# Designs tried in a protein design run: designed miniproteins, single chains, continued (3). Part 51

Each design is a single chain, and the fold is of that chain. pLDDT is the mean over its residues in the fold that is shown.

## One batch from the design tools (miniprotein)

Design m9748
Fold by ESMFold2-Fast:
Structure m9748 (fold): chain A 61 residues (1-61)
Amino acid sequence: TTTIITTQTTMMNDMDRMVDDGLQHGRDLADQNPDTRDQILATYRQMADTGRTVMRQAIDE
């Protein structure tokens, strides 16, 4: 039986996988653009942090 808490945990795990996939894509782009590597990595990290914050806020509310 799936409880609200179990569903919340599953959603967070799925979010972590999506965030990790996004960060991997960011790393791949950074490798293709060494001149702007730091900027690309910073952008994807910020997007990942924002996504996690929004998801946690939605789940907790």
Scores: mean pLDDT 72

Design m9749
Fold by ESMFold2-Fast:
Structure m9749 (fold): chain A 69 residues (1-69)
Amino acid sequence: MERLSEEQWAKARAAIMGEPDKSAPATRVLRDRAGLSDRQVGLFEQQIIEEKGVSLSSMTVAEAQAILA
């Protein structure tokens, strides 16, 4: 199964943790700040579901930061 590289994962995490707009949709930050494609955003979300048991697709940046902390 295809997964994000460690570099892509680190960029995605850094984009979420560094986003000042806490109310922004987390998936928008992954696309706009980390430069992830829709497919790569899906891979990141799938890995978070597998590791944390939660979906980022409806989360704000504040909620995603709490999950990734």
Scores: mean pLDDT 79

Design m9750
Fold by ESMFold2-Fast:
Structure m9750 (fold): chain A 61 residues (1-61)
Amino acid sequence: MIDEIIKRTIEMAKENGMSLKDAADLTKKSIDEGSSTGELSDEQIERSKKVRKALEEKAKK
């Protein structure tokens, strides 16, 4: 589920001393790179975009 991916991303960000905003920016960069190289499927890109949006919303708080 996408909620587990979001939780894992938040924990990974904390482990690396990264803010949620930085984690969202890194997720965007990964989407842009994966989209340009074709390594990510459309479904994976869509899921990553949802994760990024959730991280941005949490970072706002």
Scores: mean pLDDT 73

Design m9751
Fold by ESMFold2-Fast:
Structure m9751 (fold): chain A 100 residues (1-100)
Amino acid sequence: SAELQRLIQEGIEITQSLIETLRADPADRERALTLLHEGEKIMEEAFQLAVQQGDRALARAAVLVGASYSMAALSIRLGGNMETVIETLEKVREYLEQVL
């Protein structure tokens, strides 16, 4: 589906912006949390559309990536290791690129 591919591409772009934001200024928590929230919304939309279209692989990808964004947001709020958060987001981006 072209619309599903577009949503996954938007997820890749948001994840890249997150990585760049956290590398440029790990203290910019507000910007990072805003991008994570936007990413969660994109993944929720991708999940609903994938379920509607019977695309189980993309539905699974959307749920797992959405959960990863939620965990990243929690780590940022708790003052966790930013290098670990960035590494997780790099793996999320790679995973989304594989399911495109």
Scores: mean pLDDT 87

Design m9752
Fold by ESMFold2-Fast:
Structure m9752 (fold): chain A 68 residues (1-68)
Amino acid sequence: RELSLEESMGIVEALNYYTQTGDVEKAKELIYEKTGVRLSDRQVHELVRMYEEGATPEEIRDFVNSLL
């Protein structure tokens, strides 16, 4: 299953939550609620790195789709 751009925006919201709180477990839960995808701590940290480096929602979507 490929993620939509709307689901990718949900991931961006979860990553923003993580950058404000440091709560990786809640960020993983939010991603799962929005996309149905379960990510590891390492995958969340990689997404945070991409987000902090200015990755677009499309780039974030493509990364997560590569894990499916």
Scores: mean pLDDT 82

Design m9753
Fold by ESMFold2-Fast:
Structure m9753 (fold): chain A 90 residues (1-90)
Amino acid sequence: SKEELIEELKKEIEELIEFLRKASDFFESKGKLELAEELKRQADFLEEKTPLVIESLSRLSLEETKEEVESIKEFLKELKEHIDKLKKEV
């Protein structure tokens, strides 16, 4: 259902926020302070905007929600992979 798609996306965003906060702590521990601050800002931004995104999606049709959810999930996946790559370079 549309509600199940939205709830799954919300959970994936919450998991990414936690991942970003842990990555920020990791980079701070390695002396990469600017990168740590950027990741913290990204986590704060996602946390602030997530309720608005979820409300917006709840007002769309099922097909539109599916397309938007898949687009967002792909973005979240690419961001996580990029950060994991950066972690390997430290």
Scores: mean pLDDT 87

Design m9754
Fold by ESMFold2-Fast:
Structure m9754 (fold): chain A 71 residues (1-71)
Amino acid sequence: MLPSPEEMEKIREYEIKVGPEFEELVHKAIEEKDEEAWKKIKEYIKELGEKIGDQERAEALLEQLEEALKS
């Protein structure tokens, strides 16, 4: 389901803040299986869920990323 305009704005702002570091962490977690990078990604996504007030969505996003990590 697509996020609301308000949720998209908060996600965009958060993504801008973590930017290249977040992409680097995703690369390390998925390609290099870096456990520390994965832990930091989980923290970022949980923080995002708190900021937009949707913990269930944050958990769903974590599950999607964990599936990508397994691939």
Scores: mean pLDDT 66

Design m9755
Fold by ESMFold2-Fast:
Structure m9755 (fold): chain A 65 residues (1-65)
Amino acid sequence: DVVAKLVEMLAKAMRSDIETRKKLIEEIKRTIDEQLEPDDPVAQRLRAAVESLEKGIELEEKKKK
């Protein structure tokens, strides 16, 4: 099940270091775009979670600059 795989990857990204998290986020984004419909509520929730993680990474990297 694609959704179960995406939830697993999202959970792993949340527990990973910044570099690994970036790689997992890109893989999650690609999988959502390739395998889920744009108007699927689950796809929308997963995209929102990815956006939140991306903003967290941006803030952390900006802080280190």
Scores: mean pLDDT 77

Design m9756
Fold by ESMFold2-Fast:
Structure m9756 (fold): chain A 106 residues (1-106)
Amino acid sequence: AMARYNELLRRAVGYVAQGKGEEAIRAAREALEVAPPERRATVLAALALGYVQQGDGEKAIEYAKQALELDPNNAEAVGALGLAYKQQGDEEKAAKLFAEADRLAA
């Protein structure tokens, strides 16, 4: 049901905002199980941000790319990918991705 999906996604996003990556990952994984197909990109972006907060850049890149395969215009997924590359030391790639995320969010 959309109501259960919305509750779980709000929980995941709330944990991301609080810097609680482990709790964010758990909530996002639960949201992914009940997500309608058209909402999977949004949940995968939240999952990628949770992995960024855990310092798992490899998993963050994996899930951000999966989100972008479903929705190339997902600003949160582009932003998560940028954060993951920044954590890996690829500052030039990160800067380009942040500029694209800002463009998509405008």
Scores: mean pLDDT 85

Design m9757
Fold by ESMFold2-Fast:
Structure m9757 (fold): chain A 122 residues (1-122)
Amino acid sequence: LVEEAAELANQMVLSDEEEGRRLGERTAELLAELARKGYHEAVAEGLRATADALAGEPALAPAAEEFRRAADLARSKERIEEFREEMTRGLHLLVDASAVNREAVGHAVGLGLAVIEAGIRR
C-alpha cells in the first residue's frame, strides 16, 4: 500500500493535468486505506510534513491548507470518506500548481511519503 501510494504520487507530480488528477484520486484512495488499517497517525504526520514544505510557496498555500485539514480527518475512522474527499481536493490543487512549481511539489510529496513510511515501521 505505502509503496503503491508513493509510486502513484510521484507519477502524479510528473504527469499532465488530466492524468495527474486521476493519479491523485487513486493516491487519496490508498492513503484512506492506510488510515483505515490503523496507520492514521503516520498518514497525519506525513500530511503535516507535506503541508509545512508547501507553505513556503504562496501558490501552494491552498493545497497546504487542504492537507492540514486532511491530517485531522485521518484520525477518525468515521470521517475517512471526508478524508478521501479532502485529499482528492488537495492533490488536484497540487497537480494544477505542478507545471510551474514541479521541484517544490516533488520535494514536499517525497518528504510526506518518507514520514508516512517511517511512521508505519514504528
Scores: mean pLDDT 81

Design m9758
Fold by ESMFold2-Fast:
Structure m9758 (fold): chain A 72 residues (1-72)
Amino acid sequence: SSASVARLLDVLEDASAPEWEREVAAGVLQLGLSMGVLSLDEADIARLRALAADESVPASLREQVRAILSMV
C-alpha cells in the first residue's frame, strides 16, 4: 500500500484511538478514493474486510468501511 493509505489503515485498526479519529481516518480514505488521489491494493482491501467483519469495531465504523469497500 501507499504510505498515506497504510497510515490511515493503522489509525482505523487502532482500538486505543478515539472513535472520532478512526471515523475521520475512514472519511479521509473514502474521500481520497472518490477523488482518485488514493488507491487500494489487495493487502489494503484485506485489512478493510477484516475491519468490516470485526464485531468489536463500532457499527458506524464498520458501515463506513463497507462503503469504502463498495468503491473498489
Scores: mean pLDDT 87

Design m9759
Fold by ESMFold2-Fast:
Structure m9759 (fold): chain A 84 residues (1-84)
Amino acid sequence: MEPEKARELLDEADRLYAQGQFEKAVSLYEEALKIFKESLGEDSPEVAFALRALADVYSKLGQEEKAEELWQKALDILKKTTPP
C-alpha cells in the first residue's frame, strides 16, 4: 500500500481532529498507521508520528491509559530513529 495514501489519511484525520470529530480521526489515524507499518516498517518515524497523533485523540476521548501506551510506543521509536 502506498505511503502517499497514508499521508493523505493523516491530513484528513488532522482536519477531523481540529473539528472535534475525534472518533472519525481515530479511524483514519489507525489506517495511516497500518499503511506506514506495512510500507516503511514498525520503527519508522512516520509510525511514531501516527502513534503520537492517535495518543492525542484518545486523550481527548478520555482514554488516558491507551493514550499513555501509544505515547510511550512513539517515544521508543523516536529514540531508536534519532541520530546518536
Scores: mean pLDDT 80

Design m9760
Fold by ESMFold2-Fast:
Structure m9760 (fold): chain A 140 residues (1-140)
Amino acid sequence: MSYEEALEEFQSFAVKAARTVLEGSPEEQKKAIEDLFNKVLEYVKKGYPLVALQGLAALVEITFLAMERFPDEEAQELIDYATDLALETVDKLPKIWQKAALRTLVWAYEEALRYAKEKNLPPSKIAALERALQRFQEKA
């Protein structure tokens, strides 16, 4: 598999995961997020760490879709669940990629938080993003 083929396969998978988060049941949403993190680990193991880092950025897009579209409590639960899985996934990465992964997550959540504030999302949803960002910063 070329890098271009790996990237295209990952992008296709991430689009399907995002659709499942938007349209699926809570159980299907959690499974789609789990499957996405399993793909991140798979692509690092196959020698495509840059594709895997793009997968971590896709997590932030998926969590942001939850923040915009779901009721406050459901959005917070999904963000907390995705944050826990992201940290577990980082710990399973080779040591050389752990800091790059954490920096990618910090950057992506800073961007999501800026956008959430510009859109005047509810303070409770903003606080959930701030808690996620803090957890990644403490590990970085």
Scores: mean pLDDT 79

Design m9761
Fold by ESMFold2-Fast:
Structure m9761 (fold): chain A 94 residues (1-94)
Amino acid sequence: MEEEEFEKKIDKWISSVPPEEIQKWVDKLEDKDAIERIVLLLVEIAEKAGATWEEIKELIEIHIDKNAQEKNKEEIRKKAEEILEEIEKKKKEE
């Protein structure tokens, strides 16, 4: 999938979700660190929108590249990859 097309789909999905629904998801993630909360939220949104696991991984990478501070990008990517690997392992065990 082209990055621009995928980003437009995600923006549309996020924009179409009521703030109350986003707040409910955020409230469930209160006990997680900020990176884990963002990764889990993006996975939840993308799965509901019918995205593949590869598309979800690409979305998270794009979000880190655009929104993370330059000095922290590598550390944030590493944490996100660890979280994604753990989620993927749990899905394969089901």
Scores: mean pLDDT 65

Design m9762
Fold by ESMFold2-Fast:
Structure m9762 (fold): chain A 81 residues (1-81)
Amino acid sequence: SAEELIIEAIELAKKGKYPEAYELIDEASKLDPELAKSVRDAMRLASQGYIGGAISIARGIEKEGYPEVAKAIIDFANSRS
């Protein structure tokens, strides 16, 4: 599923494996392009130090019905603060 690919991608990004992470997000975008874009935007903001912006996107993802994805993004963002 797109959700499973995205969670694996975030775990790879936490390990610094960004090329592999973005490859999985690109695969997820074929299944759910809007979710994949939101995750990519949140990860970009977190990597640039905009933790609040990343968390704001994660809250939107949680409301759309993806609490596990939102949790993974928040965990990733906090690892960059």
Scores: mean pLDDT 87

Design m9763
Fold by ESMFold2-Fast:
Structure m9763 (fold): chain A 85 residues (1-85)
Amino acid sequence: MDEVIAALRAAGLDKAADYGASAVKAIEDGDAKKAQDYTRKMLEAAGLSDSAEGLGNMVRTLVEKGQKEEAKRLLQGAGRSAVAR
């Protein structure tokens, strides 16, 4: 995930990178609601608003299930999509 955050910053998406870092911390802390909120904000800041609610809900569900690594993988995929634009 650190590589994706660095890639977001290199692409000039500093706000998306900041929200992505906050989402990772929320996932590690087991805070499903914050993980959802920061994932959504990351995607909105990257211009991917159409995907923000769905991906945020998926991250929340994975964190609620204790699937922190799956939540991080989903967040990485979302971050890569942001960088590809």
Scores: mean pLDDT 83

Design m9764
Fold by ESMFold2-Fast:
Order: structure tokens, then C-alpha cells, then sequence
Structure m9764 (fold): chain A 69 residues (1-69)
């Protein structure tokens, strides 16, 4: 399900070491250095968006059950 895919993405983001994220983000920016604070903030924001998407999908599923059952 979409909810399970989103949960998997959160788990992957949380499992990634911060130093690996810094290296990957720096490379993606053409070698422009990324701070640990910036990398943590981006990860936090991404996780927050995914959690909000899960909450939205769970509410939609709840409403569908009420309308169809």
C-alpha cells in the first residue's frame, strides 16, 4: 500500500548515517559543502512531509470505510 511505501521511505531516511547524507548532498550540489545542521534539517523536513502524507492517507482510508461499510 502507499502507507507501507511511505513508512519504508521514513525508515530508510532514519537509517541513513548523517555523514553519508552530507556526502551525497554535497555531491548533488556539485561539490558545494553541506553542513551537518543543513543535512539534519533536510532529513527532518523530508520525514515530516512523509508523516503528514501517511496521516492524510490514513484519514482517507477511514472515510472510505465509513462511506462504503
Amino acid sequence: SLIEELKRQIAELEAEPIEVRIERMTKARGGVPVSEEQALAVRHAAIGILKAAISFEEELERRRREEEE
Scores: mean pLDDT 81

Design m9765
Fold by ESMFold2-Fast:
Structure m9765 (fold): chain A 134 residues (1-134)
Amino acid sequence: GPLVLKMTKEEKKELFDRIIESIEDGLKLFASYLTPEEREDMLRFAKEFKEIAKKIFDETVESLPEEMTIDELRAAFESAVDKAINELRSKLLAEAKTEQEKIRVENLVDIAKKIAHQVIDGLARELERRARAA
């Protein structure tokens, strides 16, 4: 049958925390290659993302079953991360006063989603390797 992982709520919370930290680190690393103004925007985005993501991830973990496939875990992580990024996008767009500020928000969102999906893909591959080794 398909490979099923049995994980406690605490183990799932630990994985979500690892995802948040890895996304934050990825955003900070990407920020180092941007202009000073874009770097400040990205670092602020990373901080606000962390706060929103922690709340959404805690709520998501409460709804997840103990036994899940790696693909189901990946889908749950992607859904939770996209929800957090979209919530932050809505907040930042509501605060944007100019068309240029709106464009900057959309660019930050696009970059954040790409980094987040790469982090989740990396974690899924790690979980698959560990499961095959057991």
Scores: mean pLDDT 86

Design m9766
Fold by ESMFold2-Fast:
Structure m9766 (fold): chain A 69 residues (1-69)
Amino acid sequence: SDANTRKLNLAFLSFYDPEAAAQIQALLDAGDVEGAIAVARQLLERIRQERPHAVALAEQTVEDLESLL
């Protein structure tokens, strides 16, 4: 909901997957919130498998994006 918090969350996610973070930002800039959520959910699934300690941040990002609907 807070743009500054969203920017910070995306910056942290870019540390794990800069391509996915850039795709989420581009979709948000285009007004495609549902597309941004889909990419964030795909990233969350990868983080669950590869970096389990980052799961909470990825889940919070998906929840924040869903609040824009």
Scores: mean pLDDT 76

Design m9767
Fold by ESMFold2-Fast:
Parts: sequence; structure tokens; C-alpha cells
Structure m9767 (fold): chain A 66 residues (1-66)
Amino acid sequence: MSQEEAAERLAEELGVSLEVARNAVRAALTGDPVITRVAAKELAELGGVSEERALRVLEEVVKQTL
């Protein structure tokens, strides 16, 4: 899938804005595990979900952009 499709799916799954989802997808695409974990924490705080869930969904949608 495209980066935009990944952001749309992430926004729907976690209940965050599309802008927040786009920033998180971009962060995860750096391939840096520290940057990805920080993005997952922000998604968890804004979406009202666990960090574990946010990280899992973020990694899954980004994996499909490769």
C-alpha cells in the first residue's frame, strides 16, 4: 500500500487525525526503532489506546508500504 493509505488505515484503527497518522508513518519509515517507539507513544496518548497496540498497528501498516 502507499504511505497515504497506511496513514488512512492507522487513523481509522487508532482514532487519531490523518495529520497525526501521516507524521507517525513518516517517523516509522526512518527505520529507527527509537523514533518509531516515540511515534507509537504519541499515537497511544492521542488515540486513548495502549502503547503496545499503537506500536503493533503502526508497524503493520508501515510493513505493507515496502
Scores: mean pLDDT 82

Design m9768
Fold by ESMFold2-Fast:
Structure m9768 (fold): chain A 75 residues (1-75)
Amino acid sequence: SGRERASQQLANLEAAHAAGKTYTSEPVSLADLARAMGISPATTSRALRGLEALGLVTVTRVGRRIRLTAAAAPA
């Protein structure tokens, strides 16, 4: 399902961040991402903007979906 895909992509992003590696997710919908996180789409959108402002994640639009790229940790 879309929720399961979003959950897997979140796990992959978290693992990459913990390892100091970059990772680019598969395209996921904001709604599926919100369901995977257990929060509203509005809260999810605000959280993603906050992470982008901190340089931790880049959000790219892919049609009706978004792609998340985790930043590599500085050396």
Scores: mean pLDDT 79

Design m9769
Fold by ESMFold2-Fast:
Structure m9769 (fold): chain A 85 residues (1-85)
Amino acid sequence: MSPVQQLTQRFNQMVDDLLKKYPNLPGSLLQELRQLLQRAKQLIQNNDREGLQELIDTVRELSSLLTGILKEVYDRFLQLLEDTF
């Protein structure tokens, strides 16, 4: 399985786990995460290491400004990106 396919599979599992823990998670948040995932996939496919690092740094900075459930969601997404790349 390609790294991009593994990232997609892990992302879907993460979303399933989050929705089980937080059933009322906003659809807008999930849409934002899917957009970030699509950007990460494009950067990986293009071997754009600098762009991917900038995306990871942006997500990390965003997570640092959040609290509670939103922080947990973005921290889990950040970990997913770092574990894949």
Scores: mean pLDDT 84

Design m9770
Fold by ESMFold2-Fast:
Structure m9770 (fold): chain A 120 residues (1-120)
Amino acid sequence: SIEEILEKIEEVLEEVERIKEKLKDPSLTPEEMLKLVAEAYGKVVEVYEDVLEYARKNNDEEAVKELEKLYEELEKKLGELLDKFEKSTDKEEQQKLALEMVDLIKEALEKIREIAEKIG
């Protein structure tokens, strides 16, 4: 149901916020930072797929288009930040970029929630 999807979104928002707090640890390696970003991204993609399936089952073509556009924009922006991360030789800069990636992931999840609330 949509109510179960919305509850899942709130749980994932809290999990992403915990990942963001873990990313503030100055002892993290760049590889560990990317694993945390990937964990946040994976959780949000699962929610995205659930909301997209719900929109399709309800024949909400506008919600489907909005979700697909949001996903494409997120992938593009994350790709740009990942490129900057990989080119950086400064661990503090890499950590700031990883935090920015998680903030983008969180913003996308909040927008997915707004779309989900309007389906039907």
Scores: mean pLDDT 91

Design m9771
Fold by ESMFold2-Fast:
Structure m9771 (fold): chain A 95 residues (1-95)
Amino acid sequence: MKELEILKNAMIKTAILLYKEKYGEEPSEELKKKIEEVVTKHIEEHPEEILETAKKLVEAAKEGKAFSEFTYYYALEKGEYELAEEIEKRLKELE
């Protein structure tokens, strides 16, 4: 499913970013593979619930109610570049 693949890619990119912010370095190739495996398994176990949550988060971002690194990457993976740029600006304003 294209939608689940978009969601998986956004979650992986978010996890890598959060790792970099916490440890100040790129995760190893082995850790990146483990992140991909964990994210893939999580989506496979709860696909409908995770997809619905992601959609609600993106809708909240479009309404100016909530912004996160996840909604930024999700917008990029969906090709919604204008929304991604707005989310990035809003995240920067919250710092």
Scores: mean pLDDT 77

Design m9772
Fold by ESMFold2-Fast:
Structure m9772 (fold): chain A 92 residues (1-92)
Amino acid sequence: MPPLPDPVDVGALIEIEGLSESTSVDDVLALAEEHGEVRWFAVEVDEQRRSAGRILVGFATEAEARAAVAAIDGRVLDGKTLRARLAPLTRR
């Protein structure tokens, strides 16, 4: 799993959940990139829950992240309804 991005590289994170196993990370990133510059991403995969269907996406600005949340939350991709929300950059 890649480390969290440096704050200088990423203005805000979003979390997208509800991904189908048939949905590629590239498809989700392409959707996110329609709303801003994606600086970083990580798939949140527990060793025992790799099917959680969650991804974190880092945007250059918080405005881009908020636009992506508004556009992605509630969209249907590969028959599954996506949920998107802002995620805090500071996780301990």
Scores: mean pLDDT 71

Design m9773
Fold by ESMFold2-Fast:
Structure m9773 (fold): chain A 77 residues (1-77)
Amino acid sequence: PEEQVKELIKRAKKALEEGNTQRAVAEASLATYLAATGEKLSKEEIDEMVERLTRLTPEVSEEIAKNAIKVAEANLE
């Protein structure tokens, strides 16, 4: 569970570096959800949820994406 959350945070940071703020928020939000619930998902379920969340996420600023990542990181502590 913790490794899965850390991997999603790494993916979110990479998406942000690539300028994909919607994907960064989607991946960070899923990381926060998994950290809070302790739920474990398969790789396929994660990829599907990230894709759906990215499509549902409105256009956001880099600042909002950075804050979403910080919230996910805080949930690991």
Scores: mean pLDDT 82

Design m9774
Fold by ESMFold2-Fast:
Structure m9774 (fold): chain A 93 residues (1-93)
Amino acid sequence: SLTLTDDEIVEIAEAHLRELGEEAALAAVRKYRDAPPIERAAAAIAARHGLKEEEQREAMELARRAAEAAASGDEAAREEVRARAAAFRARVA
């Protein structure tokens, strides 16, 4: 019932990450603030795990592709995204 703007949601999320001491995740959310929420979340998670900017961008791309595949119902696209996500996890483990 309460309508928050994207900017207000970002401010709340940034304050929470700051309180938790999640400096890398906070930096990623700020750097990619113009990206959609799912992509920002992927970048923050990657940053929290110590992944570099190239890997953060790859995580964002995978999140975008996963959302597109889910929305389209394209099974081949979903399998492609799962394969790419598995390869990404294997490389960064």
Scores: mean pLDDT 77

Design m9775
Fold by ESMFold2-Fast:
Structure m9775 (fold): chain A 92 residues (1-92)
Amino acid sequence: PLQDRIDRLWRDIQRRNPQGVQNAQTVDYDISQMRSRIRTIRRRIRRGDVSPVDLITMVHIARQSWRRDTPEHRRIAREAVRLAEDIDRQLR
């Protein structure tokens, strides 16, 4: 279930980088901004040039998008979770 994956990622990043999570939570993304961040981070994943901030950003977008629960937000949330999991693997 997507919610369980989001919750797991959120607990993990809060434990590892509480300040980064607090800073990210202040940002309220619209759909255009979510898509723009996803495009940028997708390129960074392909280059293997990801950072902990990229992980936090994708998890935040996934949570924000999942809560809004429109078809477009659900699509964004699923993509953001997949990208967050890819970033997490690269950082390990």
Scores: mean pLDDT 87

Design m9776
Fold by ESMFold2-Fast:
Structure m9776 (fold): chain A 57 residues (1-57)
Amino acid sequence: HMEEIIEELEKRPYPPTFDELLALRVKVEKDKSILEAYLKTGSGRVKKAAEEQLKKL
């Protein structure tokens, strides 16, 4: 389950991967053009976050 992975990630001494940080940043992004750029060039995780954020705007 994803909960196990999230819990382990929270306990890690090292920061999350760049893709994970990008997905978190995309969730607070307000510029539609930036979100559209992430849809074109981002990983699957980042693209999903961009789609979700665009729905909110």
Scores: mean pLDDT 69

Design m9777
Fold by ESMFold2-Fast:
Structure m9777 (fold): chain A 65 residues (1-65)
Amino acid sequence: DDMIRRARFYYRLAQQGSPGDPQRSSQAQRLAREAIRLARQGRIDDARRQIRQAGRLAGQAFRSR
């Protein structure tokens, strides 16, 4: 669903940022995976919070390249 697509996008973005910022990249990947798990359980508000945090960290890691 849309939530899972967003989480997968941030997961990929974080992977691309890994060489420049491995710590934030790893954290963003963990949060994105957790968001997918929560979304599959129907816990949409929890998934949304994790996606927002994953997006911030993934963006920061990607910009560090």
Scores: mean pLDDT 83

Design m9778
Fold by ESMFold2-Fast:
Structure m9778 (fold): chain A 81 residues (1-81)
Amino acid sequence: MSKKEKIVEVVERSLEEYKALAPEYRAYLDELLEGVPNMSVDEIITALEVLAEILKSAFPEKAEEIEAIRNKTIEELKKIA
């Protein structure tokens, strides 16, 4: 599996976890995933940090779960980079 394929897989897995927490954002999350193959790791990390803030604002009761997904995903991406 290529480095890019591993990055896409990590992001896809995190977005599936976000879809479980925020099903109303499914279409937005799918659109973000489609863009990932054309993004650098730094751009992906920035996009995921912005996404986490949007989701925490929309679902403050789920903020801890959102932070856990964000931190885990960013750590995995940094290991691949």
Scores: mean pLDDT 84

Design m9779
Fold by ESMFold2-Fast:
Structure m9779 (fold): chain A 86 residues (1-86)
Amino acid sequence: SEEELKERFRELAREIAELLRSRGHDDAAARIEAALEIEDPVEALRAVLATLRELMSTLSDAEAEALARAVQPLVDEMGRIVQELA
């Protein structure tokens, strides 16, 4: 259902935020959680991706690559949910 897909989207964003906090990126984690207040899932996903891109630009290449690998499966699932809701 649409309700279940929206709940799963919020769960994935929460997992990204917790992963970021575990790595010391509390400000970025708060931005991911703020994106959940965006009603449009497409705009919410764009905000999540923009936050991750901004964070990665402040990290070393190795740290950015490691973070990208960790979040990519979650981001990919969020993208699939957005396509299903369209």
Scores: mean pLDDT 88

Design m9780
Fold by ESMFold2-Fast:
Structure m9780 (fold): chain A 68 residues (1-68)
Amino acid sequence: MREEAEKLLEEAKEIVENKKELSSAEAMQLFLRLGEAIAAARAAGDEELVERLQEVSRKLFEMLSGRS
């Protein structure tokens, strides 16, 4: 879980930093994975990981929504 969440954090940060365009399917899959990771971290009581995942999800959503 945590290693997968860290990998997901790096992937999402790279997308945000490089302003990489995502297809609708890619965006949906990434948000699904972020949501699953947040839910798992929340269930584990890992508040720091939840905060980090929510922050990158927020930045990603802002980037994609700002382009729409």
Scores: mean pLDDT 77

Design m9781
Fold by ESMFold2-Fast:
Structure m9781 (fold): chain A 115 residues (1-115)
Amino acid sequence: MTEEEKKYLEELTSDDPLAQLRAAVKLLHSEDPELRNLAVETLLSFLTSKDPDLQIRAAYILLNSPDPEVQVRALRRLAELGPQAPKSIIPKLKELLTSPDPEVQEAARRALEAL
């Protein structure tokens, strides 16, 4: 673990949600699979946050995940938020309609219908 990754790990375990979001984004690009997985788990926990802004920010980040299961969870949360989700995500949702994963395609369609 690098000194920089150690700093992000400390931020990821802080009580500041914005610091956790910034740290998770950095750790998603780590060479260490355990740090990447910890970042994904942190972002997934924000999908059930009481703050809709945190839910939207985490979902948007997770839409760029290489894991289709993670993308589907983010898309389902955006569909649940419906009109509360910003229309600025529409281009990304349209991109995901062309995903090779059928569950991602269906979840993206439902999210677009809910907006």
Scores: mean pLDDT 83

